# Designed miniproteins, single chains: the designs that were tried, part 74

Each design is a single chain, and the fold is of that chain. pLDDT is the mean over its residues in the fold that is shown.

## One batch from the design tools (miniprotein)

Design m2736
Fold by ESMFold2-Fast:
Structure m2736 (fold): chain A 78 residues (1-78)
Amino acid sequence: SAAVLEAEDALVAAVRAVLEAKSAEELAALEAAARAALDRFVEALRASGEFSEEEIARAREVFDGMLAQAVAEARKKL
């Protein structure tokens, strides 16, 4: 579905932005934006009707882990 692809693209862009954070304040704002993008991606998956709740929960876990790793890597550079 187009909505799922758009939400995934937005989430990937948000995670990439986290890695490019230039200050602690910018990192906090970008992390919040990426979490909002993840929530929108989860909503898009649910709205599509193509995924089980278990598959949606697993997708959230994977992207939560990726975001946590991106935040940790960004913090090392600040």
Scores: mean pLDDT 88

Design m2737
Fold by ESMFold2-Fast:
Structure m2737 (fold): chain A 92 residues (1-92)
Amino acid sequence: AVRLSAPQTVSVQPGGSATLTFTFPGEAPRRAVWLQQKPGQEPRVVAEIENGKATVLERPGRVTISVSGNTVTLTLSGLQPEDSGTYQVLAE
């Protein structure tokens, strides 16, 4: 089944960090993506998880993603204006 998480908003304090977590009720998803939405823009895929393997697609070195059981975590470091927006996990 496809699941979309509740949105989490990141407000940028320059040079700060943000940690976003989502725990799926039940088993870890086979595939999940972290999406960033900004007003007036198309959603962007920031990171992907497939069969427990995490891949960062946007801002490598400042974005990290991890999977632990049924919890997926996105960490943004060295915050810049481009990191602002609403983040969600879309999972299968």
Scores: mean pLDDT 78

Design m2738
Fold by ESMFold2-Fast:
Structure m2738 (fold): chain A 65 residues (1-65)
Amino acid sequence: SSAEVAREIGRKLRAIGAALDGALRVAKGEISKEEALERAVEEGGEFAELARESFERMAKLFGVE
């Protein structure tokens, strides 16, 4: 059970991490918002919705809405 919880947390953190990386790259002018969102959702896998939500929140925080 603990191992399964740890794996789920790891996958969620990976989804959030991809969203943060994407939003930061957009803020730096390295990639488009559309490309960053696509990459975050793809990396998020089963947590694609979490990746999308995290990306939108971080993009807003970085002023790239």
Scores: mean pLDDT 85

Design m2739
Fold by ESMFold2-Fast:
Structure m2739 (fold): chain A 67 residues (1-67)
Amino acid sequence: SEEVEKLVREAAEKNGGRLTPEDIVEIAKKAGIPVTEEQVRALMAFKGKEFVTPEEAIEILKELELM
């Protein structure tokens, strides 16, 4: 979604080009994706990531949408 991509880019600019699990949870809530911070952290941990790039965040949000 173009809206999700915009929200991801805006959050990354605020945080020096990286997104935290908290940023992803906020974007998911704005996009209407019903996720918890625990779910986001678990998915990021499974991928071996503590921080993600904008493109990685978009992929994580797509995966959360399919949960």
Scores: mean pLDDT 79

Design m2740
Fold by ESMFold2-Fast:
Structure m2740 (fold): chain A 68 residues (1-68)
Amino acid sequence: MSVEEVEKAFYEKLKEYFEKNPPKNQDEFNIGVVKVAKELEPEFDLFSKEAGEGIRKAYEKVKKEYLG
């Protein structure tokens, strides 16, 4: 997998989740991130360097969009 593939997958799933469950604060955002990560865990190795970097980029982008 590439960083870009992981970032896209996490970004799309986080955005889908938060469209249904808009986070009001950091705690709600973190809960959503954990739920999405558990859903995607069977599809790729979340402990790879590529997964870590892709997840980080998606997290930062979505956090900025919803929490400022």
Scores: mean pLDDT 76

Design m2741
Fold by ESMFold2-Fast:
Structure m2741 (fold): chain A 77 residues (1-77)
Amino acid sequence: SMAERQEVRTLLAGLRAAELAEELGLTPPLTAAERAELEAALAEARAYIAAHATEEDLRALEAALERLAELAARAAA
């Protein structure tokens, strides 16, 4: 549904914010293995959301990703 796609987009936006935080030096740089793990986790998250994501799980994930975006914004200021 459109709602599920929007949730996936929110997750992707949060992951992009995490990448920005890494670029700004707010997180340690990822190794090739860690990036592969992140890509696998993203694929699993998409499959999970497409199947049966709980409201609580999505809210917790969104909050964590928003935190990374906040740290990136603070570094930019």
Scores: mean pLDDT 63

Design m2742
Fold by ESMFold2-Fast:
Structure m2742 (fold): chain A 64 residues (1-64)
Amino acid sequence: SEKQKKIKELLDEMYRLSREAHRLVREAAEKYGLDTLSPETRARLDELVKRMNELDKEIKELEK
């Protein structure tokens, strides 16, 4: 169904964003250590988390 197709697309996007967030955290840890995320890296992580929360909300609305 179109609804199931849309849910799959949103889940795939969320998976890609999750991988990007993990990559950013890993790279920051390698460059700066555990307790020193740059303001730029923090801002990018906040943007990714915000988008993932929006996708989660869309998925939950579609599942109703």
Scores: mean pLDDT 80

Design m2743
Fold by ESMFold2-Fast:
Structure m2743 (fold): chain A 100 residues (1-100)
Amino acid sequence: SEMDELLEEFREVAEKLSKEELEWLLKVQQGIVNLLKEGASVADVVAVIERAIEEAKERGMPEELIEFYRRMAALFRTLSAEEVLALEERLVQVLEELVK
């Protein structure tokens, strides 16, 4: 599926990150999941992702991650909050597996 392809791309990008970068990213994604569970809108989540993109740039994180997040923000604007939550929970699982 298109979602499974997106998750595989995310895994490939995430595998290039340091443990510190993975731990930071996991906190960001867990924060997004919590906001959605508390009834936040997709627009609220996109705003968090846009702030995370700027922080990732300041941290000197890989351009592949920054580009992935830009595409993810664009995709999320086309999805429901329930669809965004389902995808974000799967992204959190990928990061939890990589952090160990």
Scores: mean pLDDT 88

Design m2744
Fold by ESMFold2-Fast:
Structure m2744 (fold): chain A 96 residues (1-96)
Amino acid sequence: SKVAEDAASLARWVLELDGVTDPLEIRLAEEFARVAAEQGKTLGEILVAMETGRQAARADPATAEKLIDELAERFGVSPEQRERLRAALAEAHAQK
């Protein structure tokens, strides 16, 4: 999806301008932004999803799971999309 990839590119660009260099924070922010864009969310909501992903990357696993669940409920994320967010989180944690 071009809209999802554009949202991921926007997330990376915004974080890089803010001086974020942690690849785990960037990776989760991109995936959360993609999922929000796939759900047809506004630009403001996509930026909120990006920041939630960044926070999930920094959080302990239990807190990160709560952030995923809260975003999924708020944005109407599908079970498949929720699994993608969890997979991205697991990949990020494996790289630590």
Scores: mean pLDDT 83

Design m2746
Fold by ESMFold2-Fast:
Structure m2746 (fold): chain A 65 residues (1-65)
Amino acid sequence: GNLKAELLKAIALALNGIGSVFDGKLKLASAKTAEEKAAAEQAIKDGQLLLEEAKKLLKAISSKL
């Protein structure tokens, strides 16, 4: 991949990760069942994984600048 493609991928991962964590936290605050709580916690975890992938990609990009 080229730097522009890698940067766009990192931005997309970061935005999706932030959105997933935010939505998960909102759902967790309003969760009424164990199943709803588990789903909300999974969304938070999934978002955190996307943010970590974005962070790793940004570190790789910075070494090419």
Scores: mean pLDDT 85

Design m2747
Fold by ESMFold2-Fast:
Structure m2747 (fold): chain A 80 residues (1-80)
Amino acid sequence: MLSKEEIEEIKKLFKSFDTDGNGTLDREELAKLAKELNLPFSVDDLMDAYDRDRNGTIDFEEFLLLFEEIKKLKKAQEAA
């Protein structure tokens, strides 16, 4: 699980990409995030996994789940 400090850092990152300040990231903001963090996921993959309502946005709680998944992926890369 994410630590309190990790959550604070992720919140800071989220706010830097949440240009509207509405508490969600749209496809464009996610594309920028994925590029900046060099994520091994496409925006389409992220939207399919986390945008369950198909509203084109990901909220902060879904964003935290994404970072938990990224941590697991890094561990899988170390194990593989």
Scores: mean pLDDT 72

Design m2748
Fold by ESMFold2-Fast:
Parts: sequence; C-alpha cells; structure tokens
Structure m2748 (fold): chain A 72 residues (1-72)
Amino acid sequence: MSQGQQHVQQAQQHLREAERALERGDVETAREHLRRASDHAQDAYELGLTQQAQQLLQEVGRLRQRLRELEA
C-alpha cells in the first residue's frame, strides 16, 4: 500500500467513526474525527490521489454540515 493509499484508508476510517459519533449526538468526537479525516484526505490529494481525495473531502463537508446543525 502506498503512502497516499494509507491516507485514503485512514480518512475513510475517521469518516465512519464521525458518522457513528453524529448518530449518537457526540459532537466532540465527531468534530475530532472529521478534522483527522480532512487532514488525511488533503495529504492523499497532495500525493496525487486526486479523485479519491476529492470524494473524501466532499464527504467531510457533508458531515461537517450535519455537525453544525447539531451544534446550532
């Protein structure tokens, strides 16, 4: 597995944990996982995994919108 692929997998794992946290209303845990998912997606983008990174960043954006709705 390349370094870029490792970042993609880590971003995906953090996105799954963020979704679970949002389902529980755990806004602090969700925020932390979304931050980590965003960081890994950005690293994957810089390493040339443009399409996968763009998809991950779109997912981060959707979940961040959900988080904002919970926080008001």
Scores: mean pLDDT 87

Design m2749
Fold by ESMFold2-Fast:
Structure m2749 (fold): chain A 57 residues (1-57)
Amino acid sequence: SAAERLQAAIAELNAIAAEDPAAADEILARADVDHPDLAETAARLEAAIAAYRAAHP
């Protein structure tokens, strides 16, 4: 579900934030997660995390 996807993405973001809080802030800014649609929010956060991981293998 969209809620489960969002929870998984938040867990990934929290793991990144534990090591690099500045990177987590950049991911949130890139994702623009202020939308009321949970599926849209999950997709944007997932895409921002994937882009970060691709840049930092």
Scores: mean pLDDT 79

Design m2750
Fold by ESMFold2-Fast:
Structure m2750 (fold): chain A 72 residues (1-72)
Amino acid sequence: MDAEHVIKGVRLALRHSSTPEAGGKATRSVAKNAGLDHAADELSEIVARGLAEGRPEEALEEAEKLARKYQP
């Protein structure tokens, strides 16, 4: 449940964020609200990097793996 909410948030951040920094902040907020505080900074970095490098699909796959790994 919580991991799927984070993954949906990551997809929205990757698709609709105007800057890598905005995408990272949106992802961090979604992760914290879903109870994944301990993964929030790492997820934020993955999304910001994916946007900066023009590789949103690779960033999504990496974020999905991380979110599921930390799902209680």
Scores: mean pLDDT 79

Design m2751
Fold by ESMFold2-Fast:
Structure m2751 (fold): chain A 75 residues (1-75)
Amino acid sequence: SMEELLREMRLLQAALKIITENASPEEVQKIAKELGVSPSTLTALAKRIENMSSDQRYELEQELVERMRALRRAG
C-alpha cells in the first residue's frame, strides 16, 4: 500500500540521516520522533552503524540511496 511505501521511505530517510549526520544516541531519538519511525528500531540500527568500518558505512549509504530511488519509482 501507499502507506507502507511511505513508512519504509521514512525509515530509510532516518537511517541515512544517522549515517550522514554522525548522530548521537540523543539525536537518533529526535530523528525517530521527527520522521515517525520506531525509536527502538532506529536505536538498534544506530548501534550497528557505530560498529561498522568506514567502507561498510559507505556501502550502507549507497544501499539506502538505491532503495529510496527504487521506492520512488514504485510509488
Scores: mean pLDDT 83

Design m2752
Fold by ESMFold2-Fast:
Structure m2752 (fold): chain A 70 residues (1-70)
Amino acid sequence: DEVAAAARAAVAEALRELGLGELAAEAQARVDALLRAGAPAAEAVRRALLTVLEPRDPEAAARLAAAGAP
């Protein structure tokens, strides 16, 4: 519950910073599905963001992926 709530909040915050806050509900539903499938919270957030951003803002998705790479 609290882990899911924190992951949903993190996804909504990231989308808000990109000006795509209206996608928060869709991304949060993706996070819930990934957590239910057993994904770690950080991976669920990352995958949900990439899935939602890729078809709408592929540049933002690429920047997010690059920012996570060492």
Scores: mean pLDDT 76

Design m2753
Fold by ESMFold2-Fast:
Structure m2753 (fold): chain A 76 residues (1-76)
Amino acid sequence: MTPELLEKLEEAAREGEENKDNAGAIEKIRELLEENGVLTPEEVERLRKLAEFEEALENGDLEKAREISKEAAARK
């Protein structure tokens, strides 16, 4: 991790906290890490699923959240 990347990650997390948008913050962080080659394809998929899970919970879509959780467990 470069210091510049860490600063961008902190900014994305802060924006998510200020806007109460955890799913958006996770997606922004995933994009930054993916663009900088820090994540493996498996890690990119995990973060994408985490963001989808948070979004489903925020929208009250418990069925979608449950399916995402099952898919993540099954891929191991």
Scores: mean pLDDT 72

Design m2754
Fold by ESMFold2-Fast:
Structure m2754 (fold): chain A 56 residues (1-56)
Amino acid sequence: GPGSAGTAGGAGGAALGANAEGGRIGHMVQKDAASRGESLRDAARAGAAAGLAAGP
């Protein structure tokens, strides 16, 4: 959802990373960001968004 729902959804999606798809994508994004020296928080947010897209 847009607005505040989108922001809260991103954080909630990180928790959904426990699911196979979310966790896998989040781990890949986090690993790539770590390789580039980016923040783990930024990587986690991207992974959460990707996990939500991959999950149901």
Scores: mean pLDDT 58

Design m2755
Fold by ESMFold2-Fast:
Structure m2755 (fold): chain A 94 residues (1-94)
Amino acid sequence: KEEAEKYLNEGMKAYLNKDYEEAIKYYEKAIALDPNNYAAWLNLGEAYYELGDYKKAAEYYEKAIALDPTNETAKENLIKAYKELGDYKKAEEL
């Protein structure tokens, strides 16, 4: 959807400027309009990872993988989040 794409792009701009809280707000708006957009879920996870919220990052990466199981970037990022959480067993199973 055009509006969802606009919010996704604004979120990515905020993320590149390291304004992760602003990026999250835009990604949440994108997801509200298009909840099947795996890229928005992946990017939301990345923003939470940068803020040190590894548990939320993992949840959103898992959502991205559920929507697109071929998403290797989401899997790689999920492994990193699990390692930050000390969950080496889950990290090894991916």
Scores: mean pLDDT 85

Design m2756
Fold by ESMFold2-Fast:
Structure m2756 (fold): chain A 69 residues (1-69)
Amino acid sequence: SSMRQEILRLIGEILRTIGEILDLERELERLKELLKEGKASQEEVEEAEKRIEELKKELKEKMEELRKL
């Protein structure tokens, strides 16, 4: 039962992390559009891209943790 609960917890966290990545990717697309119009900075775009990459790394680590169970 302990392993089953850990698997379900990790799956829940993976799904939440995917949701966060999708939300930030939508924000990044908006920022890129604003950048083309001179209403956002390249720095804001790069910051959003870095946050997405950090979340993708976290997602990969959680998937590897799930695989080891």
Scores: mean pLDDT 87

Design m2757
Fold by ESMFold2-Fast:
Structure m2757 (fold): chain A 58 residues (1-58)
Amino acid sequence: GEAEAIAALQRLLGMSEENARAVLAGGDVYLGILRRELAEAHGEAVAEAVVALVREAQ
């Protein structure tokens, strides 16, 4: 859900709640950038899980 997506973005990328909500409101182009940043910092499996969570929350 939305709360889980926000919490994951805050924890893994250091985003504020405001910035995490803006990501949820964004289009698929932001998901591509988000996936890359998560994969570089936390690995592909974490990136895939978080992107799926964000898509479910949109």
Scores: mean pLDDT 79

Design m2758
Fold by ESMFold2-Fast:
Structure m2758 (fold): chain A 64 residues (1-64)
Amino acid sequence: SERLAIGLLQAEYGISEETARELIREVKERELSPEEVRELLRRHGYDVSLEEAGGIREAIRVLS
C-alpha cells in the first residue's frame, strides 16, 4: 500500500511525506531507474547511494 511505502521511507531514510509521495508517483508512472531515484532524492536534499536508491525503488514497487 502507498501508506506502507510512505511510512517505510520516513522511518528508514528520513524522507518527508511530500517527497515520498512524489517519489512513489514518479516510480510508478515513469518507471524511474535507480539512478533517477537517487537524482530525485538529491534534488530534495537527501544523499543516498545508488545501491540504497535501488532498494528504495524496489520497496516502492513491492509495497505500493
Scores: mean pLDDT 85

Design m2759
Fold by ESMFold2-Fast:
Structure m2759 (fold): chain A 62 residues (1-62)
Amino acid sequence: SDKELIEEAVKLALKYYKEKDEKKREELQKKLSEVLSKLSEDKQVEAIEKAIEKIEELYKKE
């Protein structure tokens, strides 16, 4: 479902942002791209916006 794909995209984006290994980051980027490609343009935007919101929340305590 679109909801599951959006949740997986957000999860992958967060893993990418926290990952210290370049090769693992490249793998996560490819997986994120694959998940996003399964979504319509509008749902891709929704997934990206949710990922940004979660990343911002992660740094809200700086």
Scores: mean pLDDT 80

Design m2760
Fold by ESMFold2-Fast:
Structure m2760 (fold): chain A 109 residues (1-109)
Amino acid sequence: MTPEQQAALDAFLARVAAEAARLLIEEKGASPEAAEAAARALAEALLHGLRGDAAAMDAALARAAELAGISVAEAREILARAVQRAVNGMSDEELAAFQAAVAALEAAA
C-alpha cells in the first residue's frame, strides 16, 4: 500500500469512528468517553472486515458492544450506519482514493 493509500484508509476509518461516536451519543446515550472507545473498536472491526478477517471483525464488534453497553447486533447496525454517513460526507475524489486503498488492502490479504 502506498503512503497516499494508507492516508486515505486512515482518513476513512477516522470519519467512520467520528460518525459512530455521534450515533452512540445521540441514539444510545453513551458518554463521550464510552462513545470514543466503542467508535475506535468499530473502526478496528471495519478494518478487519476489509481485510476479510471475519473472526477479528466479530471480536472487535463484541468489544465495541461491551464498551458502549449495547448488543452486538446494535453495534453492527451502528457500524453500518456510520459507514453510510461517512460515505455520504465524502467527495468523489476522496471516495476514489478510499476505493484504491481497499483494493490494495484486499490484494495484500
Scores: mean pLDDT 86

Design m2761
Fold by ESMFold2-Fast:
Structure m2761 (fold): chain A 61 residues (1-61)
Amino acid sequence: KLFLLTQLSVAVIKGDAEKVRELLAQLPDLTKTQLENMINIAKKFGNEEAVKVLEEELKRL
């Protein structure tokens, strides 16, 4: 779980929205706080597509 979360953080920083979607499918138990933290990281790096994917996942919770 921790390893996958690290990979998700890297994908978010890189702006790889497809990889973010793939990793989110492998992390169904992500907390609201964890998703909000990832959204903030994506916003800081200007990765709008990653922000959108993460916000869609947050709405499904």
Scores: mean pLDDT 80

Design m2763
Fold by ESMFold2-Fast:
Structure m2763 (fold): chain A 93 residues (1-93)
Amino acid sequence: AEELLKKAKELLKKAKEALKEGKVEEALELVEEAINLLREAYKLGADKEEIKELLKEALELARECLKKAKTKEQVLRAIAVILRCIGLLIELE
């Protein structure tokens, strides 16, 4: 669980870097990978509040990806990631 949280944090950091470079597709892929790891960490009993914080960070990054999206595919992908983050945050309540 702890290793999954650490990996998710690194992926979100890389997503921020990719987004600063205008690499929307790469940033979305990294955010999606981080969300997958956070779901796995939750199932393994990782700290709920830490997962919520990282999901909020993933949501913020997905919103920024939506703002910077250049293609219809990137827009749809960003919306899907946003909805996934919101759904998981509701599940954790």
Scores: mean pLDDT 87

Design m2764
Fold by ESMFold2-Fast:
Structure m2764 (fold): chain A 57 residues (1-57)
Amino acid sequence: MSEEERAEKAEELGKKGIALGSRGELEEAMQLLDEARKLGMSEEGYEQALAVVKEAA
């Protein structure tokens, strides 16, 4: 995948992860966030998304 394509997919996975976390599906949410991180999500972005998921639990 191109760098732009990876960034777009990472953002989509991050949003899905946060949405699942909001519903209390923490394990699935964390798995999507991990995939987003592998595709190019920054460490800072990952930490912020993880914090949102934990706050929603």
Scores: mean pLDDT 77

Design m2765
Fold by ESMFold2-Fast:
Formats: sequence, structure tokens, C-alpha cells
Structure m2765 (fold): chain A 80 residues (1-80)
Amino acid sequence: SRKEELLELFRKFAEEAKKAISKEKDKKKIEQILEDFEKKAEEIVEIARKDPRISEEELKELEEEIKKILEEVKKHAEKQ
């Protein structure tokens, strides 16, 4: 489904962000990685809102899953 395609894309961005955070020692650079990742989350949600293949219910589910993934990456950065 289109929802699953966008979630898979976002999960790949999350993996890249976590990897970048794990390799970084500078707190300011980690903050920048998180800010860039938060922008990616907003972009995926906006794409989904404009996609006629995604229902209102699927959009809600996508937003909830994106929020969970975003919080996981944020917690990963805090543990660093």
C-alpha cells in the first residue's frame, strides 16, 4: 500500500539518523541531525496528505506511526 511505502521510506531515514547520531560526539551536531530528521517526518506527512491514494484513516495511522518512530530516534539521541 502507499501508506506502507511511505512508512518504509521513513524507517530508512530513521535508520540513517540513528547511525549518524551513534557516530557523532558533538551535541550540537546531534541536535542538527534530529532537526533534519524532524523535517523529514513533516515532509512525509505532507506527501501523505496530498496523496489521493491515502484515506483519512490511513493518514491518521501513518501520523501515529511516524510519531512513534520520531520518539524512538529522539530517545536514541538522549541515550548517546
Scores: mean pLDDT 85

Design m2766
Fold by ESMFold2-Fast:
Structure m2766 (fold): chain A 73 residues (1-73)
Amino acid sequence: LTPEELRELGEEHAKKGEEAAKKGDYETAIKHYEEAVRLYLEAARQSDAETMYELLQKAGELQKKIKEIKEKM
């Protein structure tokens, strides 16, 4: 997969995670957020410095959301 395809797939998983979290399905939300983080980090490895920084920020935001959900479980 190209970095752009990995980023788009990551964004799709992030949205699914957000939808699951809004419904109170925390287990599904965590699964999708973790997959989104993995995809963003993989895309970052194949990207220029500016895009890498942006993707690392997105991954960090999702990791924070995962931590918050786990603390509430």
Scores: mean pLDDT 86

Design m2767
Fold by ESMFold2-Fast:
Structure m2767 (fold): chain A 89 residues (1-89)
Amino acid sequence: SAEARIEEFMAQLAAAHPELSPLLLEAIRHAALAEVAAKAGDYEAALAHAERAVELLLEDLRAAGAPEAELAAIRAEAEAALAAFRAEA
């Protein structure tokens, strides 16, 4: 299954890159699930996973000390991209 392939990939990624935070690994997982859902035509699930990936990425960047202005700019760019995707779906 696609979910099993993602879990296998995530386990390999975590083992190869121990420097990646748990938040970043979870963001990558949700991004992969969003792509799988989009390819299956499930745009509602794709958007939900993409939004979760963005939130996890922003939390990882916040934990790393990124300033709030930079986080707000990244969020705005991500929201614009998601809005464009919604308009095409």
Scores: mean pLDDT 84

Design m2768
Fold by ESMFold2-Fast:
Structure m2768 (fold): chain A 92 residues (1-92)
Amino acid sequence: VEEEIERLKEEMEKLAKEQVDKYTPLNAANEARLAQLRAAGVQRPPPGAKFEDWPPELRAIREENIQAIADSLIAIGEVLDKYLEALKKLRE
């Protein structure tokens, strides 16, 4: 049980690092794309505009970013749940 907890902690730390290493360059690339679109005159959608009414280039970047964050949180959450269950077993 203690060995399982150490393994799950290492797995969680590894996944967190992998997600940061994956997300950091993606976020930087998306910021660069947004800066290029602004320089090209692509207008920021007004406050309260429906997502479907956004310029397609801005929609694509936002959808990619949201999906990447969601996938990362799901993966980390699954390992965290296993870690918490292992801790509970150790205490009982």
Scores: mean pLDDT 73

Design m2769
Fold by ESMFold2-Fast:
Parts: C-alpha cells; structure tokens; sequence
Structure m2769 (fold): chain A 65 residues (1-65)
C-alpha cells in the first residue's frame, strides 16, 4: 500500500534525523556544552514521540489490511 510505504519511509527519515542529533549530542557532551546537551536531548525526545505516533498509525493501518 502506498500509504504504508509512505509511513515506513517517514519512520526511517525520523530515525535518520535522531541518529544525526545523537552524533551532535555526543559532540556537545565531549565539549562540556551543557546547554547544547539539554537542547539536543529535548529535540531527540520530541522526534521519539513523533516516531511513536507514526508507528502507532502504521500498526493501525496494518490491522485494517
């Protein structure tokens, strides 16, 4: 289903963005940038919530298929 394919792609894109931010988080931690760490942790948490919502939608569509 194109709808399922689009959701899977979106989940992967969010995962890729989280990986980019995790790399930046590691760099911020190494630099002792406590403000940067807090901002990056908050953004990673926000993307995790988005990914969870997309996974729930994917599970809903699969149950209807």
Amino acid sequence: SPEIEALVRRILEVGDRQNELIRQLDEARAAGDEEGVARLEAEIARLSEERDRLIAELQRLLAES
Scores: mean pLDDT 89

Design m2770
Fold by ESMFold2-Fast:
Structure m2770 (fold): chain A 86 residues (1-86)
Amino acid sequence: AAEAIRAAHETTRADVEELEAHREEYTELLLELMSPEEAAEGLRKAAELMEEAARLAEAAGDRETAAVYRRGAELLREMAERVEEA
């Protein structure tokens, strides 16, 4: 019954690792698709959701998954700053 949650956590970890590896590339793509202000706002909202997910994971005792979500939130906030200054 926890298989879907486990798969989601594994996918999130892989996604955060990919985001970290290709951060500049993703930032550049966002700037091609939308205004810097829209991109920054979207990234900040995504970071807030990742921080909320981290709190929920930590409350459930899954500190490893919580750390992944916090890393994702940090990367998204850094990207938001980068696109806003572009």
Scores: mean pLDDT 76

Design m2771
Fold by ESMFold2-Fast:
Structure m2771 (fold): chain A 66 residues (1-66)
Amino acid sequence: MDELIDEAREELRKALEALEKGDLEKAREHLERAKKLVEELEKLDPDSEAAEDLRRAIEVLEKQIK
């Protein structure tokens, strides 16, 4: 579980960096990877506060990539 949290955070960081560079395609790619990792985390621990926090971060970045 901790590895999924760390990988999701790393993918979100990469998505943000790509967005700052204006690379929307790369930002979407990393964001989709982060979403899949959070979905896996939610299946293992549905009450995970870490998964909820990551999901909120994903939603914020998705709105910027529209």
Scores: mean pLDDT 81

Design m2772
Fold by ESMFold2-Fast:
Structure m2772 (fold): chain A 64 residues (1-64)
Amino acid sequence: SPLEREIARLQAVIAVLEGAAYFYEELAKKHPDKAAEYQALAAKLRAEAADLRARLAQLEAQLA
């Protein structure tokens, strides 16, 4: 269904955003000179993932 496809799409996008955030968090630990920049990027990606998780929860409630 279109709803199930949107849920799958959101799950995939959330996974990519959280993976990218983790990557930048690890880079911040290895590169102190760029730590603030990498932490800011990771925080932005985490915030975007959280917004999509809220939307995902609302769509999943429609299937339950």
Scores: mean pLDDT 90

